Designed miniproteins, single chains, continued (5). Designs and how they scored, part 13

Each design is a single chain, and the fold is of that chain. pLDDT is the mean over its residues in the fold that is shown.

## One batch from the design tools (miniprotein)

Design m16447
Fold by ESMFold2-Fast:
Structure m16447 (fold): chain A 65 residues (1-65)
Amino acid sequence: MEVSAEGGAAAARAAGALGLASEEGAKTWQDRAMKGPVTAEEGGAAVAAASGERGGRALRQLMEI
């Protein structure tokens, strides 16, 4: 896992912007999906949304150190 200064900053900004913009939409969607057990059908969408934000935050945390 190698992150350049520019790449890390760009990833952090993209994750922040996506997190803030998608937080409202994803929060509503996840609230409905997470209220019930997420299965293979909904798992694909849930994994895409959650995994995307998780990956971005991990990269940002590495740069924040």
Scores: mean pLDDT 50

Design m16448
Fold by ESMFold2-Fast:
Structure m16448 (fold): chain A 101 residues (1-101)
Amino acid sequence: SSAELEELKEELIKKLTELLLNKDGAGAAKLLLEYAETVLGRKLSSDEWAELMARVIDRLSPEQQELLRKWLKGEELSKEEVEELAKAIVETLEQELKELS
């Protein structure tokens, strides 16, 4: 249902924000992969996952790509900046998954 999907998306953004604030990149990647596999109803190969994430990153705005770059470099981000990055990644991933369904 649309209501259940919206609730799942809100929980995903919240969990991703917590993982990114804790600098848990591996946990963040696992959470996003599990979400993608749930939406598609199948497992993804490592190559399919890498291609999907490359498309997600490429579709982020220049400002969102800069937030991701800063996070990857270990630069200090505000909670609000991390929440914005998490939301951007989840919303972009959702759009890419709709194009694959």
Scores: mean pLDDT 86

Design m16449
Fold by ESMFold2-Fast:
Structure m16449 (fold): chain A 82 residues (1-82)
Amino acid sequence: MEELKRLIEEADKAFEEGVAALLAGDYETAIEYFSRALELYRRAAELARELGDENLALELEARAHMAEDLIEYAKEKLAEKA
């Protein structure tokens, strides 16, 4: 349980750093942080599922999809800057 909470905390922190980079116009850094958040949310979802918490797993998968959408947005903005 502590490992799961730690993964979620690290994912949330990476997501927040991604948002900060995105607001600063640093799209490359935003992609790196959102990619990290995506990985951590997916790992947390798998662990939640292994622990029998299907509702939490689905919530974490939804957060992973949000990070994925923001990666695509940042990529589009980076392409506009090139």
Scores: mean pLDDT 86

Design m16450
Fold by ESMFold2-Fast:
Structure m16450 (fold): chain A 83 residues (1-83)
Amino acid sequence: NLEKGEELLKKGEEAYKKGDYKKAADYFFQSGQLYFQSGDYEKAAIAYQKGIDAAYKAGDMDMVKKILDFLKSKKAEIEAYLA
């Protein structure tokens, strides 16, 4: 559901704005998963990039690794939409 993905993306942006990087990373990752499931690989890639940035700022290396491993496994699909 693209609509739910957009809602979670907005929640991630609000958490990031407030400095709650751990919560932001979680919302961005969830948003990316919903966009990916919906076939919107461009929005999924953007959400995952935001998730990595937020996770890195939070010091959550497990989340950074999780998102990076997912991006590596989906490299060909995601690179087409990173522009």
Scores: mean pLDDT 80

Design m16451
Fold by ESMFold2-Fast:
Structure m16451 (fold): chain A 55 residues (1-55)
Amino acid sequence: SATQARIDELIAEIKENVAKALDPSATPEERKEAWKKTQELSDELMALVDADEAA
């Protein structure tokens, strides 16, 4: 489904941003931004799951 494809994409982006947040070569500011992105993407993922359950 289109919803599942979007969920898979969000999971991949979350994994990428977690890797960036844990990168010891990145600056503290870059790591902080990656953590914020992870939180935002997680919120979007939860919203999509909730919408799919309601449909």
Scores: mean pLDDT 82

Design m16452
Fold by ESMFold2-Fast:
Structure m16452 (fold): chain A 56 residues (1-56)
Amino acid sequence: DQTSQLGYLGGLYAQKVPDNGNQMQGDLARAVSDGNTQRAQQLLDDSQRQYRLLLQ
């Protein structure tokens, strides 16, 4: 379900990127709190794209 996927992607992001002062983490938390799964998914997709760039 969408909630499970959001949890999975959030966990994956947290493993790869430090969350100290990370605006992305704050934005994601707000989107999840608001029940805006579409926004949360977009933020997670953006974070994964950024992570891919770091791996290059």
Scores: mean pLDDT 62

Design m16453
Fold by ESMFold2-Fast:
Structure m16453 (fold): chain A 85 residues (1-85)
Amino acid sequence: MKKQLELEIEVSLKAMEVSILKLEFERLKKKGLPASEEFIKRIEKTIEELEKVLEKLKKENADEQLIKETEELLKEAKELLEEAK
């Protein structure tokens, strides 16, 4: 129970991070501003951290739904990176 809750919290924190990056990018687009190198690095770091979380979930034999949620977040982060470049 405790370990599963810790994994769920970790995924939720990454979901919030991706949401913040998406919101920030939307605001940049509305202002006609390009993504900064720092912003791109933040997306890349989030992708690396999501990949590590996904590996951890698979190693710990986490719930299939939690693994799927994390894979979807990773896809969204990668799509954001492609748009920002």
Scores: mean pLDDT 85

Design m16455
Fold by ESMFold2-Fast:
Structure m16455 (fold): chain A 58 residues (1-58)
Amino acid sequence: MKELEEKVAKELEEEVKRLMSEGLSVKDAIAQAVERLKARLSEEERKVLEKIAKSIKF
């Protein structure tokens, strides 16, 4: 669990940084990064991503 959480968090952070460097706001970058990762991640990793996204949203 912790290993997957770190991996997913790192991928989300990298995608957000990339999108922000392309001119997106933090909010738009997070939303877009979550969308992109959902398409690429396994079922288990998607569940972890959902948990991380919820904590960022609040």
Scores: mean pLDDT 76

Design m16456
Fold by ESMFold2-Fast:
Structure m16456 (fold): chain A 55 residues (1-55)
Amino acid sequence: MVEDLMQQAGEAARAGDWETAERYVRQAVDKLVEQGVLDEEQGEVAVRLAMRTLR
């Protein structure tokens, strides 16, 4: 689920594992795009904003 992926991204970021954090953020955003919550362009923006917020 998207919420579980975002929680795992936050945990990875807190551990300093930014590669794993970005992977989970991208997986969560991809699911939101597939569900029609975000379009593809909004998905790219969402990944960038989420990664900046976690840092």
Scores: mean pLDDT 80

Design m16457
Fold by ESMFold2-Fast:
Structure m16457 (fold): chain A 56 residues (1-56)
Amino acid sequence: DLDGDGTLSLPEIAAMLRHVAAEAGSSGSPALQRLARRLARADVDGDGRLGLPELL
């Protein structure tokens, strides 16, 4: 993030977690893959966005 907006997008977080879970799944944790998928599916419900500075 060049701008450093301080905004966290759930789909981006889910994508990163899926990427990490994919590597971990190769080594041994299917539970991490499920967590990443749950986050991605939760976001499908309504373009989840998380703004840290605005939430506080």
Scores: mean pLDDT 55

Design m16458
Fold by ESMFold2-Fast:
Structure m16458 (fold): chain A 63 residues (1-63)
Amino acid sequence: MKLPSLEEKVALMAETLKISPEEAARVLVEQAMREAGGDERKAAEQLRISQAELRRFKRKYNI
């Protein structure tokens, strides 16, 4: 897919960098939050998920 979902991005990054899915999830969320200037809404838009899903995802991976 040209625009992968957040779960697909996590899987791809974990495979490419040889890291755990939990570590890949943390890296993706941290980068999106940094690019958004700490704005969860903008970070969620960059990750192509809702703000509620971003909050659930952060909780799931303890970010």
Scores: mean pLDDT 76

Design m16459
Fold by ESMFold2-Fast:
Formats: C-alpha cells, sequence, structure tokens
Structure m16459 (fold): chain A 57 residues (1-57)
C-alpha cells in the first residue's frame, strides 16, 4: 500500500542518513516524496521539506 511504502522509505532514509550514505539517502528521499504524494499532495510536500532538512544536516 502507499502507506506501507511511505513507512518503508522513511525508515530507509533515516538509516541512510545515520550511516552517512548520502547517495542512498537521496534515493530514499525521492522514494518517500513519491510514495507520500500518492497518499496526498500535502503529504508529498511535507515529505519533500522534512527529507530535505534531514539531508542538509
Amino acid sequence: SAVDAVRAAARALRAAVAAGDREAAEKQHTSLVEAASQVSPVAGLVAEREGAELLAR
């Protein structure tokens, strides 16, 4: 489901960021935004913003 995809991508993004794997983090951020956008347009925008802030750290 779209919700399961969002959850999986969010976990993978956090793991990649914690590991310092920027390439994996960028891929998972893209997946998170795409999956969240399938739930709602607002969720997609939130995922884009929050993921970008996490990657900027």
Scores: mean pLDDT 79

Design m16460
Fold by ESMFold2-Fast:
Structure m16460 (fold): chain A 81 residues (1-81)
Amino acid sequence: AAREYLAQAKELFEQGKYDEALEYAEKAVLLDPSLRAEALYLRGKIAEKNGKIDVAIKYYKKSLELDPENKEAAENLKKLE
């Protein structure tokens, strides 16, 4: 259930449905707090798509604090700094 909500959030993000993507990511984290790093990474990507670069940087940094192995978050952060 929790990982399925996160998968739906990622699909909604790809469709440009950012508000719905955030809702599903929050549902995933409520059921499984271990998904918080992945949800923060998704929030960073949404902020970047909305042109909120400073917000995206903050979310990518928080995601990497929880999951230092997230290469995609690290590469996206590097491109914005």
Scores: mean pLDDT 84

Design m16461
Fold by ESMFold2-Fast:
Structure m16461 (fold): chain A 71 residues (1-71)
Amino acid sequence: SLEEKVGELMYKLLSLRPYFYDKEAVEEGLKLVDEILKILEPYKDNPEYQALIDWAKKTKESLEKILKKLE
């Protein structure tokens, strides 16, 4: 299901959080959050997915800021 696919990607992303001091881990996290957003794009107007989409967008912004700091 959609929920299972997104859940698996979220689990992988969350498992990387302790390693977000490492550039490679942050880049991997960005790939995962982009995949989540790509999967959710057809559902952007569905209120049931809005909180998840907002979380993914905020997570992407946070990871981009961390990546810039790590350079």
Scores: mean pLDDT 85

Design m16462
Fold by ESMFold2-Fast:
Structure m16462 (fold): chain A 57 residues (1-57)
Amino acid sequence: SEEDRKKILELIKKEGLQNTTVEKIAEALGVSPEEARKLLQELLDNPREATLEAIKL
């Protein structure tokens, strides 16, 4: 969802992409680690301009 996407982007901005683990995403969203991995992969596979800007930081 858009809300989940925004939460993942905020974690990346705060922690950096390499330090934003699947476990941190799962805890922040209240989902399983497997679901968090899928959400992160979808975000990276289908980036929008805003997502690319967040990752570059």
Scores: mean pLDDT 71

Design m16463
Fold by ESMFold2-Fast:
Structure m16463 (fold): chain A 59 residues (1-59)
Amino acid sequence: LTPVEREAVRQAVAAPGDLEEKIGLALGLVALKQGVPVEDLPEETKRRIEEAVRREGGG
């Protein structure tokens, strides 16, 4: 994860909601910082963020 992606994952995991809501929040935060819509994030970037949220949200 880049520093931007890591911070987005941290904020998302700390937020209330279920796992899908946390994944959506992390993706939204990264997309906002990159100035693109979530749909335009590379698939590999989306996968890395989702895996990190699942890993950290499960602890």
Scores: mean pLDDT 80

Design m16464
Fold by ESMFold2-Fast:
Structure m16464 (fold): chain A 94 residues (1-94)
Amino acid sequence: SRLEQLLAELLERIREVIRKMAEQGFEVPRVAAIIAEALGFEDSVVEEILNSDPDSALAKLEELIREWTQRLVAEHGEDAAIAELERLIASLAG
């Protein structure tokens, strides 16, 4: 579906941004925590990501985004979720 395609694209784009930032000297858990905070996740969740190993931080962020997308569909419908994913992908594209 378009929703599944956009979710996969968003996750790949986030992974690319984190990789690029890490190459410039930023710590992976810090970048992942900034993304989680920007998406409106709770402070306790942001702190858990920040204090995680790089691979764990990435896995936690991806799981949170998948869960967030499922909640967005359930609460606001598929079209609203599609629009929000497209907006986020465009923002991350630069």
Scores: mean pLDDT 84

Design m16465
Fold by ESMFold2-Fast:
Structure m16465 (fold): chain A 79 residues (1-79)
Amino acid sequence: MSLEEELKETLKKVQELVKKAVEAEKKGDKETAIKYYEEAKEEVEKFYEENKEKLSENQKEALEQAIKELEELIEKLKK
């Protein structure tokens, strides 16, 4: 599988986890929402760590931004 295909698969998994987190938030289930956002963050971090030497600067910045946004969502729900 190419890096582009691996990135697409990772983003698909992250999108599924984020959708589950959003549905949990709609139900008022903050704990379940936090778990799914944490799982989404772990998927992005794992892809970044495993592929860091192959990623362009733009791809690295995009993934770092995604991790930051997920961290901010998790922190907001914990407050």
Scores: mean pLDDT 84

Design m16466
Fold by ESMFold2-Fast:
Structure m16466 (fold): chain A 67 residues (1-67)
Amino acid sequence: SYEERAKKFREEGEKWYEAASEEQKALIKEIADKLIKIGDAIDLAIELSKKYGLPFKEALDIAAEIV
């Protein structure tokens, strides 16, 4: 299931993170911050698509400019 795969990836990720250097942890944080912004853009794109009937790609392009 999705939950089982997510749990396994999280456990493996935690093992790698514990072994990571401070430099590697800083890079992980930078990637995580970028992924959060991508998630925010996707959420906004879904809302714009639903409210204005825009194709998802067009809504995503607009959302990316706002986020």
Scores: mean pLDDT 75

Design m16467
Fold by ESMFold2-Fast:
Structure m16467 (fold): chain A 61 residues (1-61)
Amino acid sequence: SLPEGFEKLPDGTYQLKGTSLRITEEELAKIDPNASFAEIVYFLNKEKNPKLAEIAYKVLS
């Protein structure tokens, strides 16, 4: 099952609805299916851009 807010695209990637964020199946498998939208955005960005991840979490939560 998909985490809430994700949709499978024809190219095999997954998009988070309401965003331009696309992830692979491997990245999707690391996401808790019960996580909130804000938590998902934070998780995906925390390792690459932790400051931006915190800002996104605060804006989306």
Scores: mean pLDDT 65

Design m16468
Fold by ESMFold2-Fast:
Formats: structure tokens, C-alpha cells, sequence
Structure m16468 (fold): chain A 78 residues (1-78)
């Protein structure tokens, strides 16, 4: 279902966000940037799928992941 696809994409986005954070903490800024950008893309895809399925809770979770990833991306690009 769209909800299952959205959940899988959001789970992958959260994994990439965590991995990017680890690389960032280790001073691997280029790797962190790539992972944060991938997390944003996956979370945005998940948000659209949750919207199509009417899963308002899923939409809000996806928006939270997007916002967190964008903030970390901005920090990593400094």
C-alpha cells in the first residue's frame, strides 16, 4: 500500500539522517552532506505518499524528519 511504501521510505530517511549525523560528528562533512540530502529526498517522497493515503500522522512525522535533516545540512555546509 502507499502507507507501507511511505513508512519504508521514512524509515530509510531516518537511517540516513542518523548515519549522516555520525559522519558529521566525525568531521566527515562531505559524506554527512550527501546523507542529509538523501534523507531529505526520501522523507519528501514519504510525505507525498502519506498525503495521498490520508495519513496525517505520517505527514507530520515526515515533515519533522525533513526539518531536522535541513537544519543538519545547513550546519554541515558551514
Amino acid sequence: SLSEEARKKLDEAERKLLEGGVHYAMGRKDEAIKLFEEAIKLAEEARKLFEQSGDTEGVERAKEVIERAKKLLEEAKK
Scores: mean pLDDT 89

Design m16469
Fold by ESMFold2-Fast:
Structure m16469 (fold): chain A 92 residues (1-92)
Amino acid sequence: SMEELYEEIDKLLKEIADYAKKNNDLSLLVHVLSIGGELETARRSKNPEVQIEILENIIADLQDLKAQYPDLKATVDRLIGLIQQLKELVKS
């Protein structure tokens, strides 16, 4: 379901935040918390087109994050996959 996808995405974002805290990477922490805020904005949106645009922006941000943090590639690839699934549910 859409709610289960949002919860799994939030869980993976928290895993990245914990990684940032463990490595004292404030830049990564601020970036992942910002992505979490955008995800919450998408979740609360009543306009499917606006929701899709926010989710596409999050995917672009995650691609940039993956390029900067190769150790996070597997987690970020899974996040992108879940967000793509979420976009398809919003379109239906």
Scores: mean pLDDT 88

Design m16471
Fold by ESMFold2-Fast:
Structure m16471 (fold): chain A 94 residues (1-94)
Amino acid sequence: SKEELLKEFEDLAKRLYLMIQNPEKYSEEEMLEVAERMEEVLKKLLPLLSKDEIQKLLKGLENLIKFAEEQNAPEELIEKLRKMAELVREELEK
């Protein structure tokens, strides 16, 4: 189920990119729901990943955060994504 969790995380991230690009179509609440599901999947995924996979995941999250900031996404969404990136960094230090 590592592969299934990775796919779910990637699909959720792609959905969030789409939502951030279409702020008139998607509410802040809907974006936060996607981010919340991403955090749940992330917590299940992190113990299953190699250090190389965790580093790739961190880079993906950092890219998503940068995109969200550049698109002026809701501050609460950006803070939630930063919290997820911090969880990934903590796992790399183990």
Scores: mean pLDDT 89

Design m16472
Fold by ESMFold2-Fast:
Structure m16472 (fold): chain A 65 residues (1-65)
Amino acid sequence: SSALQAQARAYLAQAEAALAAGDVATATRHLSQANRLARQTPLSPEDQARLAALERAVVRAIARA
Protein backbone atom coordinates (compact mmCIF):
# COMPACT_ATOMS: atom_id res chain seq x y z
CA SER A 1 0.00 0.00 0.00
CA SER A 2 1.37 3.41 -1.03
CA ALA A 3 -0.39 4.94 1.99
CA LEU A 4 1.45 2.62 4.40
CA GLN A 5 4.74 3.34 2.58
CA ALA A 6 4.09 7.09 2.95
CA GLN A 7 3.36 6.66 6.68
CA ALA A 8 6.58 4.64 7.12
CA ARG A 9 8.55 7.37 5.31
CA ALA A 10 7.00 10.01 7.62
CA TYR A 11 7.98 8.01 10.72
CA LEU A 12 11.53 7.57 9.37
CA ALA A 13 11.81 11.35 8.81
CA GLN A 14 10.48 12.07 12.32
CA ALA A 15 12.91 9.53 13.84
CA GLU A 16 15.84 11.11 11.94
CA ALA A 17 14.84 14.60 13.15
CA ALA A 18 14.44 13.43 16.77
CA LEU A 19 17.83 11.67 16.73
CA ALA A 20 19.51 14.78 15.24
CA ALA A 21 18.01 16.76 18.15
CA GLY A 22 19.38 14.22 20.67
CA ASP A 23 15.90 12.93 21.58
CA VAL A 24 16.65 9.20 21.56
CA ALA A 25 13.34 8.27 23.25
CA THR A 26 11.23 10.00 20.56
CA ALA A 27 13.49 8.59 17.80
CA THR A 28 13.00 5.05 19.21
CA ARG A 29 9.19 5.50 19.32
CA HIS A 30 9.00 6.67 15.68
CA LEU A 31 11.45 3.95 14.59
CA SER A 32 9.19 1.33 16.23
CA GLN A 33 6.24 2.61 14.18
CA ALA A 34 8.31 2.52 10.97
CA ASN A 35 9.35 -1.09 11.77
CA ARG A 36 5.70 -2.07 12.38
CA LEU A 37 4.73 -0.68 8.94
CA ALA A 38 7.76 -2.32 7.27
CA ARG A 39 6.34 -5.70 8.34
CA GLN A 40 3.04 -4.86 6.57
CA THR A 41 4.36 -3.37 3.31
CA PRO A 42 7.64 -3.54 1.33
CA LEU A 43 9.66 -0.33 1.63
CA SER A 44 11.75 1.22 -1.16
CA PRO A 45 15.48 0.33 -1.06
CA GLU A 46 16.18 3.91 0.08
CA ASP A 47 13.70 3.66 2.98
CA GLN A 48 15.00 0.18 3.91
CA ALA A 49 18.53 1.66 4.07
CA ARG A 50 17.23 4.61 6.16
CA LEU A 51 15.53 2.22 8.60
CA ALA A 52 18.70 0.09 8.97
CA ALA A 53 20.87 3.20 9.46
CA LEU A 54 18.45 4.57 12.10
CA GLU A 55 18.44 1.24 13.97
CA ARG A 56 22.25 1.31 14.13
CA ALA A 57 22.29 5.00 15.15
CA VAL A 58 19.75 4.47 17.97
CA VAL A 59 21.73 1.45 19.29
CA ARG A 60 24.93 3.56 19.29
CA ALA A 61 23.17 6.47 21.05
CA ILE A 62 21.79 4.16 23.78
CA ALA A 63 25.22 2.51 24.27
CA ARG A 64 26.83 5.95 24.81
CA ALA A 65 24.16 7.14 27.30
Scores: mean pLDDT 86

Design m16473
Fold by ESMFold2-Fast:
Structure m16473 (fold): chain A 59 residues (1-59)
Amino acid sequence: MEAELDAVARGSQRIVDALNAGDREAAQKHAEELAKETGDPELARSILVMAQRAADAAA
């Protein structure tokens, strides 16, 4: 359970870092990796969408 939360935190950070670098391709790839690691593609998609919205708001 705790290991899954750590995976989500690390995956979320990688997605945010990629979006801040302007690399949407890398952000999508990190979301796919997070989905495989957690077994939850819906969670990974939600994180990607939230990160994209945050990046757009910061721009």
Scores: mean pLDDT 77

Design m16474
Fold by ESMFold2-Fast:
Structure m16474 (fold): chain A 79 residues (1-79)
Amino acid sequence: DNIEKAKKLLKEAEKALDAGDYETAIKLANEAAKTAGDEDPELRAKALGVASEAYGGLGDEEKKKEYEEKAREYMEKAR
């Protein structure tokens, strides 16, 4: 189940983010977003949001904004 796999990856990404492991959080969040695909746009948006926050932790404000905008697009698609 792609959705259950994406949820697991998202939880791992959130754990990495909480630990300050921003690079791992970005990697896992991107994997979660790809795994969720178009089947669960809300889950994809949440994963992209984690990547955005992790880029913010690295001081990459450009990537943070890019991923925030992508997450917003998928949240709109979920409606």
Scores: mean pLDDT 85

Design m16475
Fold by ESMFold2-Fast:
Structure m16475 (fold): chain A 86 residues (1-86)
Amino acid sequence: SSREAALKAKNLGNELFKLGRYDEAAEAYTRAIELDPSLAEAYFNRGRALQALNRLDEAELDYIRALELDPNNKEAAEELEKVRQA
């Protein structure tokens, strides 16, 4: 299913993120979002990868989208405030 494929792409992104391969992690999270645009975690995790790459404007948009989909994600709210103050 597209949902299973999205979760697999997200998990690949998580492994790439752990390796410090932030560009490739962001690409994997983009694939997860293409497969399931409602997957709040993929936006949040891509935001983190983009922030690590100092792509702060793009990270901000991803944190906003993550919060629109999951308003209870306190970590996304905290990271959004940090990016806006940077």
Scores: mean pLDDT 91

Design m16476
Fold by ESMFold2-Fast:
Structure m16476 (fold): chain A 85 residues (1-85)
Amino acid sequence: MDEMVKLEQEFYQFLAEAFAQVNAARAAHPDDARIQELSRQFREKAREAIDKVTEAMTNKDVERLKKIVQETRADAEAILAQLAA
């Protein structure tokens, strides 16, 4: 339980920071269709990940939670890299 709670907290902290970066990019470039599309992709991936995290927490599936966190972080980092370019 403690390990899962820590992973969930660290994951939501990561998402909050990533969301702040995405929102900053959108605000700086409101008419940039590429940035708007990357922001949309990030929001969709974040929503799906939150749903999957909720299921993993409910089912006490530590390995599934770790996989969801790792895959979502990789996807988010790739989107953030594209926003920075």
Scores: mean pLDDT 85

Design m16477
Fold by ESMFold2-Fast:
Structure m16477 (fold): chain A 76 residues (1-76)
Amino acid sequence: VSTAEVYIALAEIYLAIGKLDEKRGNFDAAIESYKKAIELYQKAIDAPDATPEEVARAQRGIEEANKKLKELEKKK
């Protein structure tokens, strides 16, 4: 397993946690989880063993997390 794949897997877990917290009304926890996911996806992109496919997957994850953060800001 590549370093990039490990960071992507962790980021996807935090995205899932954020979505669960958002659904439960825990917006502050959801925001924290989405920010953590973005950080981990960025680390995946920066990994020296990252494949183009892994970079694309991480970029899509960052886009999704950023969209969620903007939606949560709009709902405040």
Scores: mean pLDDT 84

Design m16478
Fold by ESMFold2-Fast:
Structure m16478 (fold): chain A 73 residues (1-73)
Amino acid sequence: LTPTERAIVRTLVRHGPLSVAEIARLLGLSPATASRHLRRLEARGVVRRTADGRYYVAAGSPEVEEVAAELEA
């Protein structure tokens, strides 16, 4: 994961399902930048999208497991 992608995953682990706009606001990104990173993470199977357009972390992803373990330390 890039540093920005890692920050997105960390935010989703902490806050649960979030819209592109909520992620952009929390991380100081433009909505376009947040959307590009989320599409890449979704394509890799790191995140999933709900029917209402919110993103959440995919269970069993090594990248998600690494970030979750860091947050519990």
Scores: mean pLDDT 79

Design m16479
Fold by ESMFold2-Fast:
Structure m16479 (fold): chain A 70 residues (1-70)
Amino acid sequence: HHMQELDNRSKASRLAVEAAREGVRRGLSDEEIFRLAKEAASKYVDDDEAERIARSIVLGIKDSRERRAK
């Protein structure tokens, strides 16, 4: 059973989420949070996948803030 690529993607996602969470805690902008998440993810996946992961995380943060602002 070959799970190497899935393992790398899971690690990238976890690091990206942790980086984004820290960025939110520090009050960074969405752009800075995106950069931190992408850099963290790029340690385990290529640039395209890292950007996709970071984008998804930032969208989730924006959605959460929109619900809070209601």
Scores: mean pLDDT 78

Design m16480
Fold by ESMFold2-Fast:
Structure m16480 (fold): chain A 92 residues (1-92)
Amino acid sequence: MASDLKNLEIAREIARRLRAIGHLEEAVFYIKQGKLEEAKKHVDEAMKEGLTPEEILAMLDSYEKILEKRGELTDEVKKNIEELKAYVESKA
């Protein structure tokens, strides 16, 4: 074990996973701005990079709780999160 090539393969997989998570963070950013279509696009990219619909739904639930604690969960933001969750569920 431990050729440089194998270590690069592992690093590439980690980088892909981090890019997927980054897309989901961008989706939440767009949801906060009321840009639901941009958020859906970033969810699509997160799924292409390897996040499952189940993982995305769990992470969106966590972000919703964070926004609630910060006083940022307005009725519009909550509605947009629910719409994004419905979109993710349609992809499952």
Scores: mean pLDDT 82

Design m16481
Fold by ESMFold2-Fast:
Structure m16481 (fold): chain A 100 residues (1-100)
Amino acid sequence: SALDLIKNPDIRDLLQTLYDTAMNEEAVLEKVKDLDPSVVKPFLEKLLEQIEAKKDSLVNKNGAYLDLVTLTITNEYDPERTIYIHKSLIEKMLEELDKQ
């Protein structure tokens, strides 16, 4: 992962929710309603910029380009789990934050 912005409590809570729910869209979008948009929106926008800047290196094992970003997070059960956040989920999270 190229982004280790996990020191902010709202960003940590978002990343923990993504991990615990296995990136379940409904659960993630419900969590986003309670997060500070002034912190979370810039973080999500930087993830979208990373997808665009690195799409040539964001490929699956079959050589297809993937609209996703990889993040490494730590938790109580797996201290170094990697999660894959798809561009469409990031865009939906930004739409939900814009409703606040």
Scores: mean pLDDT 66

Design m16482
Fold by ESMFold2-Fast:
Structure m16482 (fold): chain A 61 residues (1-61)
Amino acid sequence: MEEEKRREEARKLILEAIALELRAIGLEFEAELTGDEELLEEAKRLREEARRLLEEADKLL
């Protein structure tokens, strides 16, 4: 795999991870307002998924 292709794939993974983290932040704010613990659990899952994508992206760089 060329360096250029690895960088491109890593960028896509990073953008996906950022989107998941933004969604998780939104759910955390909603949970703060409503006291809904289910939203916090959903946010935790999204953050874990984002972390995995970032780790995969880092390995491609």
Scores: mean pLDDT 83

Design m16483
Fold by ESMFold2-Fast:
Structure m16483 (fold): chain A 90 residues (1-90)
Amino acid sequence: VEELLKQIEEASEKAAEYGQKAAAAIAAGDGEKAKEYAEKAGEYGLEAARLIRELAKAVPEKREELLKIAEEVEERVKGLTEKMLEAAAA
């Protein structure tokens, strides 16, 4: 459980880091870098959601709650990544 929590934290931190870099690249007009960073942010965000699903397997008493959190994270990450990629292409 502790190792999964650490991996979730690391993936979430990477997602936030690349998300910030993508936003900065969009503001600077660097569409290619913005796209690369947005894609990386999405990949790390989805990895965090996948790890939350693994945590749900390790903590059966909280399985339904954790799966709902993972689903909400996946939906938000996909939506945000799509919007960032649209902005990068503009």
Scores: mean pLDDT 84

Design m16484
Fold by ESMFold2-Fast:
Structure m16484 (fold): chain A 55 residues (1-55)
Amino acid sequence: SNLEQLEKEIKELEKEIEELKKTADMSNPIDLARLTVLEAGLDFLKKRKEKLKKE
């Protein structure tokens, strides 16, 4: 189902963010921008999952 697929995508993205946080140099604007984009994507997927639960 779409909900199961979103849950898998959320878990994969959370893992990627955690791995990036361990290696990212926060003084590097490129690494900071990449982290910000991934976190925004995670927020989007979580909001989409909540909407699908109501359908």
Scores: mean pLDDT 79

